# Designed miniproteins, single chains, continued (2): the designs that were tried, part 22

Each design is a single chain, and the fold is of that chain. pLDDT is the mean over its residues in the fold that is shown.

## One batch from the design tools (miniprotein)

Design m4732
Fold by ESMFold2-Fast:
Structure m4732 (fold): chain A 86 residues (1-86)
Amino acid sequence: SLLEVLLEMLRILGADPEALAIIEETGNEGAAQVALAFALLSATPEQIAQVRALADRHGVSDLFAQAQRQADAFQAAIDWVEARAA
């Protein structure tokens, strides 16, 4: 299922086990997608490469690309706030 693929991606990215358990228990794919975008913010290049390969293998590369764009937008917002708040 898509949820299982998202949970595997989140595990690769080192997501909080308690958060993963809640997402798995509730079956909330939307929450998993949002969590993926946030997890990508702190991911290493190696972790990103592993998740991209997993997305490609399961035919969800477009979903991964969307999550990466969302992560990039979050990072840009953080950088903007940091530049103004310091």
Scores: mean pLDDT 83

Design m4733
Fold by ESMFold2-Fast:
Structure m4733 (fold): chain A 72 residues (1-72)
Amino acid sequence: GASVELLRQKDPQLAEDLELAVATVDQSSLKPLLQQVIQKFGEDNARIIAQQLADKVNDPAAITAVNQALSV
């Protein structure tokens, strides 16, 4: 299944960039980074990975930003 660990194994730079964007709630970086994950793993898998990252930072603002980036 999709996981943050799978993303780190296949593209460690993309994983680091995405984790930073989620942790800092950087809306402008989240959308293009999530589009890269969608291109590699598909939309459903990107959503699972993004949700796992948001859960790891334990910040409701990060969860909201990730959901907005995936939905718009």
Scores: mean pLDDT 78

Design m4734
Fold by ESMFold2-Fast:
Structure m4734 (fold): chain A 96 residues (1-96)
Amino acid sequence: EPFIKGLEYLKKGDYLKAVEYFQKAIEENPDLALAYYFAGLAYYKAGDTVNAKEFFRKAIEVDPNLEWARKNLEALEAGKPVEFPDIDKIIEELKK
C-alpha cells in the first residue's frame, strides 16, 4: 500500500522516496488528508519548507479538522520547528 510504504521510507530517512509514495497514495485517494500531511513532513525533513507549507495547506483543505497540519503550518510560518509524530505507532495502527 503506497501510504504505508511512504511512512516506512519516511522512518528510514529516505524523504524523496517517501514523497513519491505519498503522491501515489494521493493519486489513489485524493481525500486522504494524512497523505498530504505526511508529504509535507517529508518535504520539511528534506529541507524543502516551501513544498512542506504547500502540502500542509492542502491537508487542511481536504480535512479542516486536521489540527496537526494547522499547528505545523503555523510553526513553519513563524520559523519554529515542526512537530514530528511517532511513525512506528501510526504504522502499527494502520496494520491492525
Scores: mean pLDDT 83

Design m4735
Fold by ESMFold2-Fast:
Structure m4735 (fold): chain A 89 residues (1-89)
Amino acid sequence: SAVRQAVLEELERTLAELEELLEEAKRAKTKEEREEIYERAQELLRRLQGVLEANRDAIESDPELLAQVEAIAERIEAILEELRELAEE
């Protein structure tokens, strides 16, 4: 499915970019740098949410795709929470 491939590709890209931002945040020397990284992470999340909303019907009609979306979304949420905590230090 072209929709399945596009959705999973966007999820994996977003996850990889967020993992890179998390490593940057851990290496950041100032609170300001960590806050800027967190804002970039939120922009990536907004982009991903737009893609998921545009493909909602296709995702909801495909139980295997829905399960994969939910699993990757949990991993993304965990990274965002860690980024938020680092930004508050």
Scores: mean pLDDT 87

Design m4736
Fold by ESMFold2-Fast:
Structure m4736 (fold): chain A 73 residues (1-73)
Amino acid sequence: TPSVEELAAQLAKKYGEEVARVAREGLTAQREARAEYEALVAAGASQEELDAFEAALEERLRPLEERLQALLA
């Protein structure tokens, strides 16, 4: 599995450093969110808490997705 750094380097080569920077932020946030979600499940979090976490993650990632779309336009 490629690291965040490896994926960012590939994106920088194809699309430029700014795209790579935004992608690195998004990939790091997704990795951290996965670990947080797994920790919540292990701690016995309710479905309501898990749903709230997923909704918050979507809102957190939206600005990065919009920035990436603008850079690729």
Scores: mean pLDDT 80

Design m4737
Fold by ESMFold2-Fast:
Structure m4737 (fold): chain A 82 residues (1-82)
Amino acid sequence: MSKAESFRQYIAELVAEYAANPSAAKLRHIGAVVQQAVLDGSLSGEEALAIAREVIDAADLSEEQKAALLAEVERAVARAEA
Protein backbone atom coordinates (compact mmCIF):
# COMPACT_ATOMS: atom_id res chain seq x y z
CA MET A 1 0.00 0.00 0.00
CA SER A 2 1.32 3.48 -0.85
CA LYS A 3 1.99 6.04 1.92
CA ALA A 4 -0.79 8.22 0.47
CA GLU A 5 -3.26 5.28 0.47
CA SER A 6 -2.32 4.35 4.09
CA PHE A 7 -2.72 8.00 5.14
CA ARG A 8 -6.14 8.26 3.43
CA GLN A 9 -7.36 5.08 5.19
CA TYR A 10 -6.15 6.22 8.63
CA ILE A 11 -7.55 9.76 8.28
CA ALA A 12 -10.89 8.29 7.10
CA GLU A 13 -11.02 6.14 10.28
CA LEU A 14 -10.19 9.13 12.53
CA VAL A 15 -12.75 11.38 10.78
CA ALA A 16 -15.41 8.64 11.17
CA GLU A 17 -14.59 8.43 14.91
CA TYR A 18 -14.91 12.23 15.16
CA ALA A 19 -18.27 12.10 13.32
CA ALA A 20 -19.56 9.43 15.75
CA ASN A 21 -18.46 11.29 18.91
CA PRO A 22 -16.92 14.75 18.34
CA SER A 23 -14.29 16.07 20.76
CA ALA A 24 -11.52 18.70 20.79
CA ALA A 25 -9.03 15.90 21.56
CA LYS A 26 -10.01 13.97 18.38
CA LEU A 27 -9.75 17.18 16.33
CA ARG A 28 -6.21 17.81 17.70
CA HIS A 29 -5.26 14.16 17.06
CA ILE A 30 -6.32 14.44 13.38
CA GLY A 31 -4.19 17.61 13.11
CA ALA A 32 -1.21 15.84 14.75
CA VAL A 33 -1.44 12.91 12.29
CA VAL A 34 -1.51 15.31 9.31
CA GLN A 35 1.42 17.35 10.70
CA GLN A 36 3.49 14.18 11.31
CA ALA A 37 2.88 12.83 7.76
CA VAL A 38 4.26 16.09 6.30
CA LEU A 39 7.14 16.41 8.83
CA ASP A 40 8.42 12.83 8.27
CA GLY A 41 8.32 13.30 4.47
CA SER A 42 5.60 10.70 3.84
CA LEU A 43 3.51 13.35 2.02
CA SER A 44 3.88 16.92 0.81
CA GLY A 45 1.61 19.52 2.40
CA GLU A 46 -0.33 19.75 -0.89
CA GLU A 47 -0.86 15.95 -0.99
CA ALA A 48 -1.95 15.82 2.68
CA LEU A 49 -4.43 18.71 2.16
CA ALA A 50 -5.89 17.14 -1.01
CA ILE A 51 -6.47 13.75 0.69
CA ALA A 52 -7.86 15.31 3.89
CA ARG A 53 -10.28 17.54 1.91
CA GLU A 54 -11.65 14.53 -0.01
CA VAL A 55 -12.10 12.49 3.21
CA ILE A 56 -13.75 15.38 5.10
CA ASP A 57 -16.06 16.23 2.16
CA ALA A 58 -17.22 12.58 1.89
CA ALA A 59 -17.84 12.26 5.67
CA ASP A 60 -21.27 12.40 7.33
CA LEU A 61 -20.55 15.67 9.16
CA SER A 62 -22.25 19.06 9.63
CA GLU A 63 -20.88 22.00 7.63
CA GLU A 64 -19.52 23.46 10.90
CA GLN A 65 -17.68 20.20 11.72
CA LYS A 66 -16.26 20.02 8.16
CA ALA A 67 -15.05 23.64 8.45
CA ALA A 68 -13.43 22.93 11.85
CA LEU A 69 -11.63 19.81 10.52
CA LEU A 70 -10.43 21.59 7.38
CA ALA A 71 -9.14 24.58 9.43
CA GLU A 72 -7.25 22.20 11.77
CA VAL A 73 -5.71 20.31 8.82
CA GLU A 74 -4.65 23.60 7.15
CA ARG A 75 -3.03 24.76 10.43
CA ALA A 76 -1.28 21.38 10.80
CA VAL A 77 0.26 21.65 7.30
CA ALA A 78 1.30 25.28 8.00
CA ARG A 79 3.00 24.18 11.26
CA ALA A 80 4.84 21.33 9.46
CA GLU A 81 6.11 23.72 6.73
CA ALA A 82 7.20 26.47 9.19
Scores: mean pLDDT 85

Design m4738
Fold by ESMFold2-Fast:
Structure m4738 (fold): chain A 78 residues (1-78)
Amino acid sequence: DYKKKGLKYKKLGDKYEKQGDLASADYYYSLSSKYFEKAGDTKSAKEAKDKSDKLGEQIGKLPVDEQVKAYIDLEKKR
């Protein structure tokens, strides 16, 4: 069920955002958006995409070494 996967990944995104793990939050909101889009839930997909885009923008403003570290840490969680 795509809608249930969208909700699951949204909750993971919310969890990591509250922990200050911006890269993990961005990743899970991106997944949430894709699954909501597949479910036809355009509103929830857009909300998740907007959160992902905002987090990506914040990460993009960090020094390059911190950006690299964030994506390495994210890869370890796969």
Scores: mean pLDDT 78

Design m4739
Fold by ESMFold2-Fast:
Order: structure tokens, then C-alpha cells, then sequence
Structure m4739 (fold): chain A 86 residues (1-86)
């Protein structure tokens, strides 16, 4: 049940609560880097996906739900690549 996904979601919600519900890329990046359950590969995949999302939508801020959805997509894509290689 994705202990990694739960850890990411909790960290994002904690940060959003502190910042009034809006997150910058830098704030989400710091939050993701602080999750000890993530590998460097997983952190980089999430950060890259977030950068693409903000650029595509011409946004400076992301909501907690958007950040969680993007992070879950990045982890799912990475898991699929690993499964295909195994």
C-alpha cells in the first residue's frame, strides 16, 4: 500500500498547512528530499515530473493534491520501468 506514497503525501500536507495551501517547486523539492523512504532515483523522478507539470500549466504554485498526484504518477512510471526490466 505504498508506504513511500503515504510518506510523500504527509510531508506535502504538512508543508502546505504551514504555507496556507500553496506550494512552490522549491518547497515541494525540499519536502521530497526530506523523505527518507525515497531513493535518489525516486526523488529525481518526482522533481522532474513536478517541473514539467508547472511548466506545461504555466504555474508558479501547486496545490497539495496536485503535488501528490504528480508524485504518485512519477513513482508509478518508475515502478513500471523497473518491472519491464525485471
Amino acid sequence: MGAKRTAVALKIFELAKKNGGKLTLDEVEEAIRSVPLLTEEERQAIIDKLKEYLKKNNKKYITPQEAIDVANEALRELEARRAAAA
Scores: mean pLDDT 79

Design m4740
Fold by ESMFold2-Fast:
Structure m4740 (fold): chain A 69 residues (1-69)
Amino acid sequence: REEEIRRLQEERDTLQRDLDDAQARLDELRRQATTPEAQGEIDELERVIAIIQGLLRQTEEELQRLLEE
């Protein structure tokens, strides 16, 4: 249980870092985005961010459930 909580916390931290990195890159591209090529990369990052956000939510829900026990 404690090991499971630690694993989920590490997973959450990894996902949060990946999300922060992707959002920073997205923000930079949005500032530079005047071309179709940049828009394509923005669209791809938005999809990746959505996936990471979904995984992060699931991990946070599982972690919260374990902490409430």
Scores: mean pLDDT 79

Design m4741
Fold by ESMFold2-Fast:
Structure m4741 (fold): chain A 110 residues (1-110)
Amino acid sequence: MKEIEELGKKAIEAAKKGDVEELKKYLDKMVELAEKTDDKEAIKTGIESAMKAAMAALKSGDVEGVKVAAEALERLSEIGVKKGAISELEAEIYIGMARILVGVAKVVYE
């Protein structure tokens, strides 16, 4: 859905700016829309956007932003498997990446 794509772009920009409140708002809405859609490509776009947001937050030194984006990435990956948008192996990779990004943020910035 175009709405998931637009929310993903906004989430990435919020992550780059260190705006955790806006990041959480956009990612929570993306997760809500992913639960309600049957559009597998939109769900995949949501997963990619959450991953990019987590990486952007990490580059900006925003530990809380990394945690918020990583949680959204895990939730979207679980939805992706449930809806047949991604495989269980792909979801394990995304969830593993989410955990690694949180661990790196804590080690580097705490």
Scores: mean pLDDT 88

Design m4742
Fold by ESMFold2-Fast:
Structure m4742 (fold): chain A 99 residues (1-99)
Amino acid sequence: MLRALPGELAPALEAEAREAEKELEELRKKLEEEASEEEIKEKFEELVKKLEELVGPEETKKIVEGLKKNLNLPEQVVALEAMLRQLELQRRGEALVAA
């Protein structure tokens, strides 16, 4: 069993979450200010493929349809990136508990 120290783990996870939030804000600005429509679409397709690998095609379709109804394309890319980062952090947390 992997030994996790909750008091030491919490600051590390908070630091990763804070860094991810900064990266998401930088991504949002780049997509809105610097990226072409083709670059944004390519990034969107890449993130959709990564999400399909993690949650499957049916769940990914539901998420994408929900995003398309409420958000523009740059916002959809930022939302997908945020969800993927959250899922990665969850999987890392589960590995620490399960191992």
Scores: mean pLDDT 71

Design m4743
Fold by ESMFold2-Fast:
Structure m4743 (fold): chain A 57 residues (1-57)
Amino acid sequence: DEEVQALIAGLEARKQQYEAQRDALIAAGYDANKEQIQMLDDAVANIDKVIAELRAQ
């Protein structure tokens, strides 16, 4: 389904942006940015779950 593939592509692009932001925060200092890093990790995990659900349909 083309609509589902477009949604997955958009989610993967968003995941990549969050992972890049997380890696930048880790490089800047894990302890100082721990809360923001955790929020980004949670967002990535939620995106992975949605992608898995879309692929199962």
Scores: mean pLDDT 85

Design m4744
Fold by ESMFold2-Fast:
Structure m4744 (fold): chain A 63 residues (1-63)
Amino acid sequence: GASLSNIRTKLKQELETAKKELEQAKADPLATPEVIASKQREVEVKQGLLDLVNALDVVLPDK
């Protein structure tokens, strides 16, 4: 339904933002390993949620 489409769009935007933040942290010589690990984890969590939403959004009747 429309709700899942909106969540998918939001998760895609959040994932792209998290990826950019991770790239910035990796490029920053002052970034700590803990900061980089935190950003990496955030990307992995957002990707997992997006994968789950995509699996559920494959032509399920909204019943």
Scores: mean pLDDT 77

Design m4745
Fold by ESMFold2-Fast:
Structure m4745 (fold): chain A 78 residues (1-78)
Amino acid sequence: MAKVKVVLPDGREVVLEAENVNELLKEVMNKLLENGVPVEKAIGLVLRLIGLDLDGASLDELAKVAGEEMKRLVEETK
């Protein structure tokens, strides 16, 4: 299980919590779309996370990357 807390620029907290990579990808996609990130950019991050998983990244490493990139994409969308 991996858990990452992301603080958005408006002060809202988003928690990414997953037991496995598939759950993490689902959470990332849902949270990005809920925060107004365009679907093409959300898919881009999901594909990057899949690439990192194939390169042997741990679930904790994937969750950290997802949290950092999600914050960036939400900031860029404003």
Scores: mean pLDDT 79

Design m4746
Fold by ESMFold2-Fast:
Structure m4746 (fold): chain A 65 residues (1-65)
Amino acid sequence: MVEPEYLTVTVAPGEDWREVLKRAAGVKEVRFAPGVDPSALAPGTYRVAYVREGDVLTVLGYERA
């Protein structure tokens, strides 16, 4: 089983979560696991659990930091 990695990211008002994660991780594509809805997230600082496969980052979950 692939062990998740973690990133701490800050989302400003009006920023897209996908663009924040692309910049923070240096990836070309961001995907979200079933049940993870980034459109529901308020601005703030979050600890994001993810798996990375080349230039693709899949978000497994997130918590308020």
Scores: mean pLDDT 76

Design m4747
Fold by ESMFold2-Fast:
Structure m4747 (fold): chain A 91 residues (1-91)
Amino acid sequence: SAAEAELAAGTREAVTATRELIARRESGTLTPEAEIELLTRLVDGGRAALDTATRRLGIPVDPGWADGIAMAEARLAALKAEQAARAAAAA
């Protein structure tokens, strides 16, 4: 179904972004800009998958999944605030 395809797509995007985040963090290549991009992809994919699972498919939500997305959202917000502060200081 379209809902199953959307769930799969959002899950794949979130997993791919998470793996890239971990790989870049471990290799020391994670820039703030790359972390913002990857966290945005993780959050967008994860939220889309979560909404499809709960709203369209009626699948019970794993609390760890929802918590993981919330933690990623908090980190993304903090990084965007830091980026804005650096831009303001450079002006």
Scores: mean pLDDT 85

Design m4748
Fold by ESMFold2-Fast:
Structure m4748 (fold): chain A 108 residues (1-108)
Amino acid sequence: MVYEVTVRAKVDLKFEDGFIKLRLPYPAEVQALDTGGGYVYSLEGEFLGVISFDPNDETDETVLVLFGLKREIKKGDEFVIRGLNSEAEVDVFRESPYFEVLDVREVP
């Protein structure tokens, strides 16, 4: 099963070395996400970039890496992440201090 999540940025996100790295609390179920990720789209359907889940430690932190982004993410920006493979990947955004989850859709 595949999920799409619509999120709003709670803070301005700055580029570091051509990508944005976000350190997140490690959700209990994220151990299966060591190779997970998705695709970032605007609300209008423009492809914006790629996101990957990069766990630093199985029980400590997950790092979201956003790369190939066409623009910086600013507070209040809304976008869709597509290609998430589990509710645990969706929960990375729900538990994040950086994003508010607005909508979750299961894609058949």
Scores: mean pLDDT 68

Design m4749
Fold by ESMFold2-Fast:
Structure m4749 (fold): chain A 89 residues (1-89)
Amino acid sequence: MLESLTRTVPKSELEEAVKELLERSPSPVITFETDKEFSSLPEGAIRIGKGFAVPKEKAEEAIEFIKTQDIEEVTVSYPMEEVRVAVFR
């Protein structure tokens, strides 16, 4: 089962997806991934694969940043994917 609080949404639905994940997860960080690598990241973000992670307190700043990018869809995760992989050891 997907206890991995992950949503892939069009950019227009990103804000609602983040709201849903924040409601359901105690995770202190949120991860944003796309099919396209970001050429730059918002300040304080950590690059992970094709995306980045930010503290949940900076989720709104991350959403605003993504809205300025040439990206159609975004995958949002709580907790990060690395934590999910560790559970399946």
Scores: mean pLDDT 67

Design m4750
Fold by ESMFold2-Fast:
Structure m4750 (fold): chain A 81 residues (1-81)
Amino acid sequence: REEEEARAAAEAEEEARRRFTERVRELAISKLTELNRRIGPVLQPLLEKVRTYDTDEVVRILVEAEERLRALEEEERRRRE
């Protein structure tokens, strides 16, 4: 029973990790798509590869994309007023 519980816990952990990875990839794709629209298709190869990257790499890409989008938004806001 403990082995079955350990297996069930490992499967739940793996499922949660897979769901987290999928969610992070979707967010990264969304942010990269928005960034790609603002600065041109330079990021298209990275957007295509994000589906094959490890979770840690995808998180790094997501954070960088969000930071760049926020910098662009801040720059636009400052230029307006």
Scores: mean pLDDT 71

Design m4751
Fold by ESMFold2-Fast:
Structure m4751 (fold): chain A 56 residues (1-56)
Amino acid sequence: SLEEFLKQVEELEKEEAEVLDLYNQGKITEDILKQRASDIKAQFDALYQQYGVSKD
C-alpha cells in the first residue's frame, strides 16, 4: 500500500512538472496552468486523504 501510494505521488509530481514545463515553453496559457494545477492539487488531496497521510 505504501509503495502504491508513493507511485501515485510520483505520477502526480511528474504530471505537475510536465504542465509547468509546457507553461514555461509558452505552449499553454496561465488559465490552463491554473486549471491543471487545481486538478492536480485535488488529486493529491484525495490521495493523502485516502491513505491517511497529513498534507499540512
Scores: mean pLDDT 80

Design m4752
Fold by ESMFold2-Fast:
Structure m4752 (fold): chain A 70 residues (1-70)
Amino acid sequence: MDMEKLRKVGEIVQKALQYIHDGDLEKAKKLISEAETEVNKLKADGASEAVIARAQKLVDFAKEALKEAE
């Protein structure tokens, strides 16, 4: 279900943010890449525009946090 995949993206993003706070930017980058892959799976599975938009915002937030930590 779309909601299960959205939850998975949220969990990956939360873990990526934790690594950014801990200074492990390489692990954060890897998790952000995994979250982007999960967003692409949501698109491929025909998830609603609203679900895709929420997942993308979570990934974009993590990317911005990573950029500020560099």
Scores: mean pLDDT 82

Design m4753
Fold by ESMFold2-Fast:
Structure m4753 (fold): chain A 80 residues (1-80)
Amino acid sequence: SELEKLRKELGKVASETSRTIYEALKKGKISEEEFKSIVERVETIVKNGEKKIENKDLEGVKEEIEQLKKLLEEVKKILE
């Protein structure tokens, strides 16, 4: 139950971050290189989170979600 909630939250934040960075690219707020760099960061965090889910490391999953939320805030600032 808690693990399933964390998995859903990780996916939701990842989706929001990807959508937001794609919007930044469309608006010309970032370069293609910056877009690729941020996408790689999202993919790395998600892969680390999935590994921690596999190992039932709930605290570790929460830390990865927090890192992803910080990245989302960074990307939101680029749009403003």
Scores: mean pLDDT 86

Design m4754
Fold by ESMFold2-Fast:
Structure m4754 (fold): chain A 68 residues (1-68)
Amino acid sequence: GRSRGNRLRSRGINIFVTNGFNPTSVNYFISSSNIYISMGNFNGARNVYMMVPPSNTVVRNRINTINS
């Protein structure tokens, strides 16, 4: 699917959801915010919201922006 077709649902985001990691899309985005996370192993921009803990409001907001 395209980014336009996704739903923006940021609920109980877990770091452990899938085994496909793609830190490239998330790492550059987080670094642009001057925030580096040691986890940095996320599965694409669209799916990474399922891996990011909600306690990280900055990361969550960045992921929501990408999903938009």
Scores: mean pLDDT 40

Design m4755
Fold by ESMFold2-Fast:
Structure m4755 (fold): chain A 84 residues (1-84)
Amino acid sequence: STATLTVSGRLPRPPESGTATATALDENGNIVAEASAPIGKDGSFTVTLTGLPAGKTYTVIVRVRAVVDGREVGSGSAEEVTAE
């Protein structure tokens, strides 16, 4: 069976433009899925990762690149999630 993981977040300031990228790593640190989505005018984003083996734990790294007040900004986070 395969599972889908949905990653959502919001920037503290609305960007002029931006992209959020989510990368799923398996227990051995191998990249198993990666997807990107645009960041909305309110700063919100939703990235969907598909085709993950169900019942496994993944480390999901989220990287954001956006333009705020005419400048490029970036941030990142990492969390462990279990795909059902």
Scores: mean pLDDT 80

Design m4756
Fold by ESMFold2-Fast:
Structure m4756 (fold): chain A 100 residues (1-100)
Amino acid sequence: SLFEKAQAFIEQLREEWESGKVNIPQMELVVEFLEELERYRLENPEAKDEELLEYGLEKVKELLEKAEKTPPELADEEQKKEFEERVKELGEEIRKKRAE
């Protein structure tokens, strides 16, 4: 199922991160996915839960298709720190927009 594939993909990225191996190209796809979900939610504040779920499922499908076409590349410690800073900045921007 789509959910099982998405769960396996996220679990793979988590295990790679925890083991000190970082797959930056695939993690960038997850960041893009999260940005698109937040954008849709902010642009459609009156969207019903079913509409949000349908949009989310379509975006998960796109994420998995992109991941299959994106070869894994192991990042060094400097690339990992740069990516962590970008994720932190994105999280702060999302929090600020949600407070508005």
Scores: mean pLDDT 70

Design m4757
Fold by ESMFold2-Fast:
Structure m4757 (fold): chain A 96 residues (1-96)
Amino acid sequence: SKAEEAVKFLVELAKKLVSLSEEEGIKELQEKFGLSEEEARFFLEVLKAIEYYLETGDVEAAEERIREIAKKYGLSEEEIEALLEWFRKFVELYKA
């Protein structure tokens, strides 16, 4: 399914970016997705939290990291909840 392809893509992206420096990861995300520097930094930090989950299996700790990242970047409570719902769906699909 397209959802399974998206999960595989995101897993491969997260693993690749953790192997790069922060500056290299930001530039890769800007080039690949047309993001601003701040948007790329936010996305990189979220991908690092996803990689933490992939390495440890700790959903609760990964959710806490994502929540802290989203607050740091000024997301509203509604946006944080939407991001966490998205992450929970990612976890469900990854474990399927």
Scores: mean pLDDT 85

Design m4758
Fold by ESMFold2-Fast:
Structure m4758 (fold): chain A 82 residues (1-82)
Amino acid sequence: ASADAYAEQAKSTFYQAGINEASGDEEMAKKLREKGEELMEEAVRLYLEQGDEERAQQVREDAKEAYERGYKFAKEVLEKEK
């Protein structure tokens, strides 16, 4: 898989980890974080091999943001904002 593919998978996986953490599924959240970290590490490694330090840094920031977005989204839904 390409670095871009690993980066997108990591972002999606961390988003789901955030949702599960906020929902109280700590076991699933942990598994998703571990998988997301593996995917993120592969994307970073591949971008660095290509000399793309900017993309490597962006992957880490995107993963963190995705986790936070997933967590916030699930919390807002669970708090009956509707």
Scores: mean pLDDT 84

Design m4759
Fold by ESMFold2-Fast:
Structure m4759 (fold): chain A 122 residues (1-122)
Amino acid sequence: MDDIIRRIQDLVAQAAAAWGQAGSPAEAAAIGQTLRDAAADPLEFGIRLAQTFSLLDSQVQQQRDEYQRLLEEAKRALEEDRERGLRLLQEAARQEQQYRDLTAALQVTGDAFGAILSLLGS
């Protein structure tokens, strides 16, 4: 069964690498820790994967909410104070890029965790 364990490790590494590339090394570390903490029990491992995905999804939603808040504030500020509005638009652009990067990492994570759950059920 070393083959199944290696495939699971590769899938977890892919998810962790995607979050690291998105500029979220803490989330990359948390994904790696999920494998280590649950490796002895397939049921516990499946539960840890679901919990980890839920936490990561919540983080992506928080990033989306912050990006949208900054856009609404920038729109209002741009009508009253152009300099402040432009600075907020620049910050919103940075937050939008972070949101896109985290959304891509979440997609890779969902695909990888789905594949792991399929392997655990075989």
Scores: mean pLDDT 81

Design m4760
Fold by ESMFold2-Fast:
Structure m4760 (fold): chain A 74 residues (1-74)
Amino acid sequence: MSAEEKMKQVEELLKKKTKEAVDAGLISEEEGEKLFEMLMELAKSTLERHPDADLVAITETLFKSLLAKIEEDK
């Protein structure tokens, strides 16, 4: 899979997961947008450093961890 394809999959994953979290009332639309931007930048940085990394799995794990922390902080 190319770097471009990996980034596209990450983008689609994050858009879907942030929308689901907003729709579930776990985060606001603004928080969702900020989380999306932050994780996209982190994914780009990770891919630059480790081109062969499973970027989708890394991004999914990070999203779950951040969402769980938001829920715990309530």
Scores: mean pLDDT 79

Design m4761
Fold by ESMFold2-Fast:
Structure m4761 (fold): chain A 112 residues (1-112)
Amino acid sequence: MFREKGEELRKKAEELLKKDPSSVEAAKLYAYAAGYYLRAGDLEEAKELAEKAIEVADKALEKDPNSVEALKAKAQALGVLSQVYRLLGDDDKAEKYAKEAQELDEKAKELE
């Protein structure tokens, strides 16, 4: 169930990315897909999709540093990476990514 939902969202994100390599909506969908793979226990897929979400969100933020949606997408993806590293026993990386996610969420709230 979670894996199928993650794949559905990943495919939708890939379609959007073909039209715009810096698509905020694609970054959001990759972050959501990463969350679904995490819930399915597919840590490698969750990590790859979260890293892709961050990459796309960073490209969007290069164009608009104050994009609330891009900041939130990146924060969500960093949250997934934090949980992946926690499950792998890398507490230092888990804490680092959780802190980065919190800082981006705080910035997004200031801009709302």
Scores: mean pLDDT 88

Design m4762
Fold by ESMFold2-Fast:
Structure m4762 (fold): chain A 108 residues (1-108)
Amino acid sequence: KVEELVELLLRLFEEAVRRLHPDPARVLAGAQKWKEALKNDPSIAKKIKEIAKEELAIMETTSTEDEELKELARRTLELIVSLEDEEIVEALLRFYERVIAEAEARLA
């Protein structure tokens, strides 16, 4: 379940990188910042869960030509809503660690 959320987050991240071609240095800085924020305040997971519930409700009312991306995002949000706060923290920390490692490799 935690591993499933990590995989879905990474798939969304890969899709964002493919479409937006972000600067690896900015990706690294962002991932480090979010990882540190989450470690310092794990209650952020509760806020993320509430935001995920709101986004799911909005998503049901929107139409898009990118059905695959919408389904991937929907599955990710559904999983976040279904998990305990501690599981969300664990999944996000693992996700950011992998994003950091990939960004560092691109900058080396």
Scores: mean pLDDT 81

Design m4763
Fold by ESMFold2-Fast:
Structure m4763 (fold): chain A 93 residues (1-93)
Amino acid sequence: MEEQIEALKGAPGVVELLKEIVEKYEKTKKPISLEELAEMIKEKYGVSEEEALEAARTLLGELSKLLNYPFSLEKLDGEDIEKIKELLEKGNL
């Protein structure tokens, strides 16, 4: 866990995106779909829809490995967001 938190500190863009995901869910209380996550990535980085979708899938896959928790590839619900929030808070990221 600690080594994984240190790895995230070395990737500030990913940490910033995770914070934005948590904030969006806490503000709206609506599940964030893979498509919505891809749109956030597209807007933030100016990449194509195809690249944004691939990045979204990659992010969810890496988070699943880091947290040993199977994130849905369809949408992020309250339980998924809680896992991301715990990671950010525990690491003080």
Scores: mean pLDDT 73

Design m4764
Fold by ESMFold2-Fast:
Structure m4764 (fold): chain A 113 residues (1-113)
Amino acid sequence: NELRALSLIAAGQYYFKQGKYEEAIKLYEEAMSLLPEDSDLYLLALFNLGLAYFAQGKYEEALEYFEKVVKLAPGTRLAALALRNMAKIYEKQGKLDEAAAYQAQADAILAAA
């Protein structure tokens, strides 16, 4: 199960790098179905889902996945990366105060590590 999930995540990352975001999403969703929600691999797949939706311009879906990463793994490097991507989405929406706040939260986590 874990080895299959790892292979699916790796394949999803490969498709993502080629701009094949729909294929990447399907692979990440399949990987997540094989893993408990508290596992590091589940959190990685969840973060990668956020990246794939962000790359497609689906900002609301991307924010939902990044927020879930922050909620499940607060204070971690992965949560900091999720917060940075949330800040980038808010910048694209012209919400500069919200973008600055999320960027500051991410930078605080990374400085404390």
Scores: mean pLDDT 89

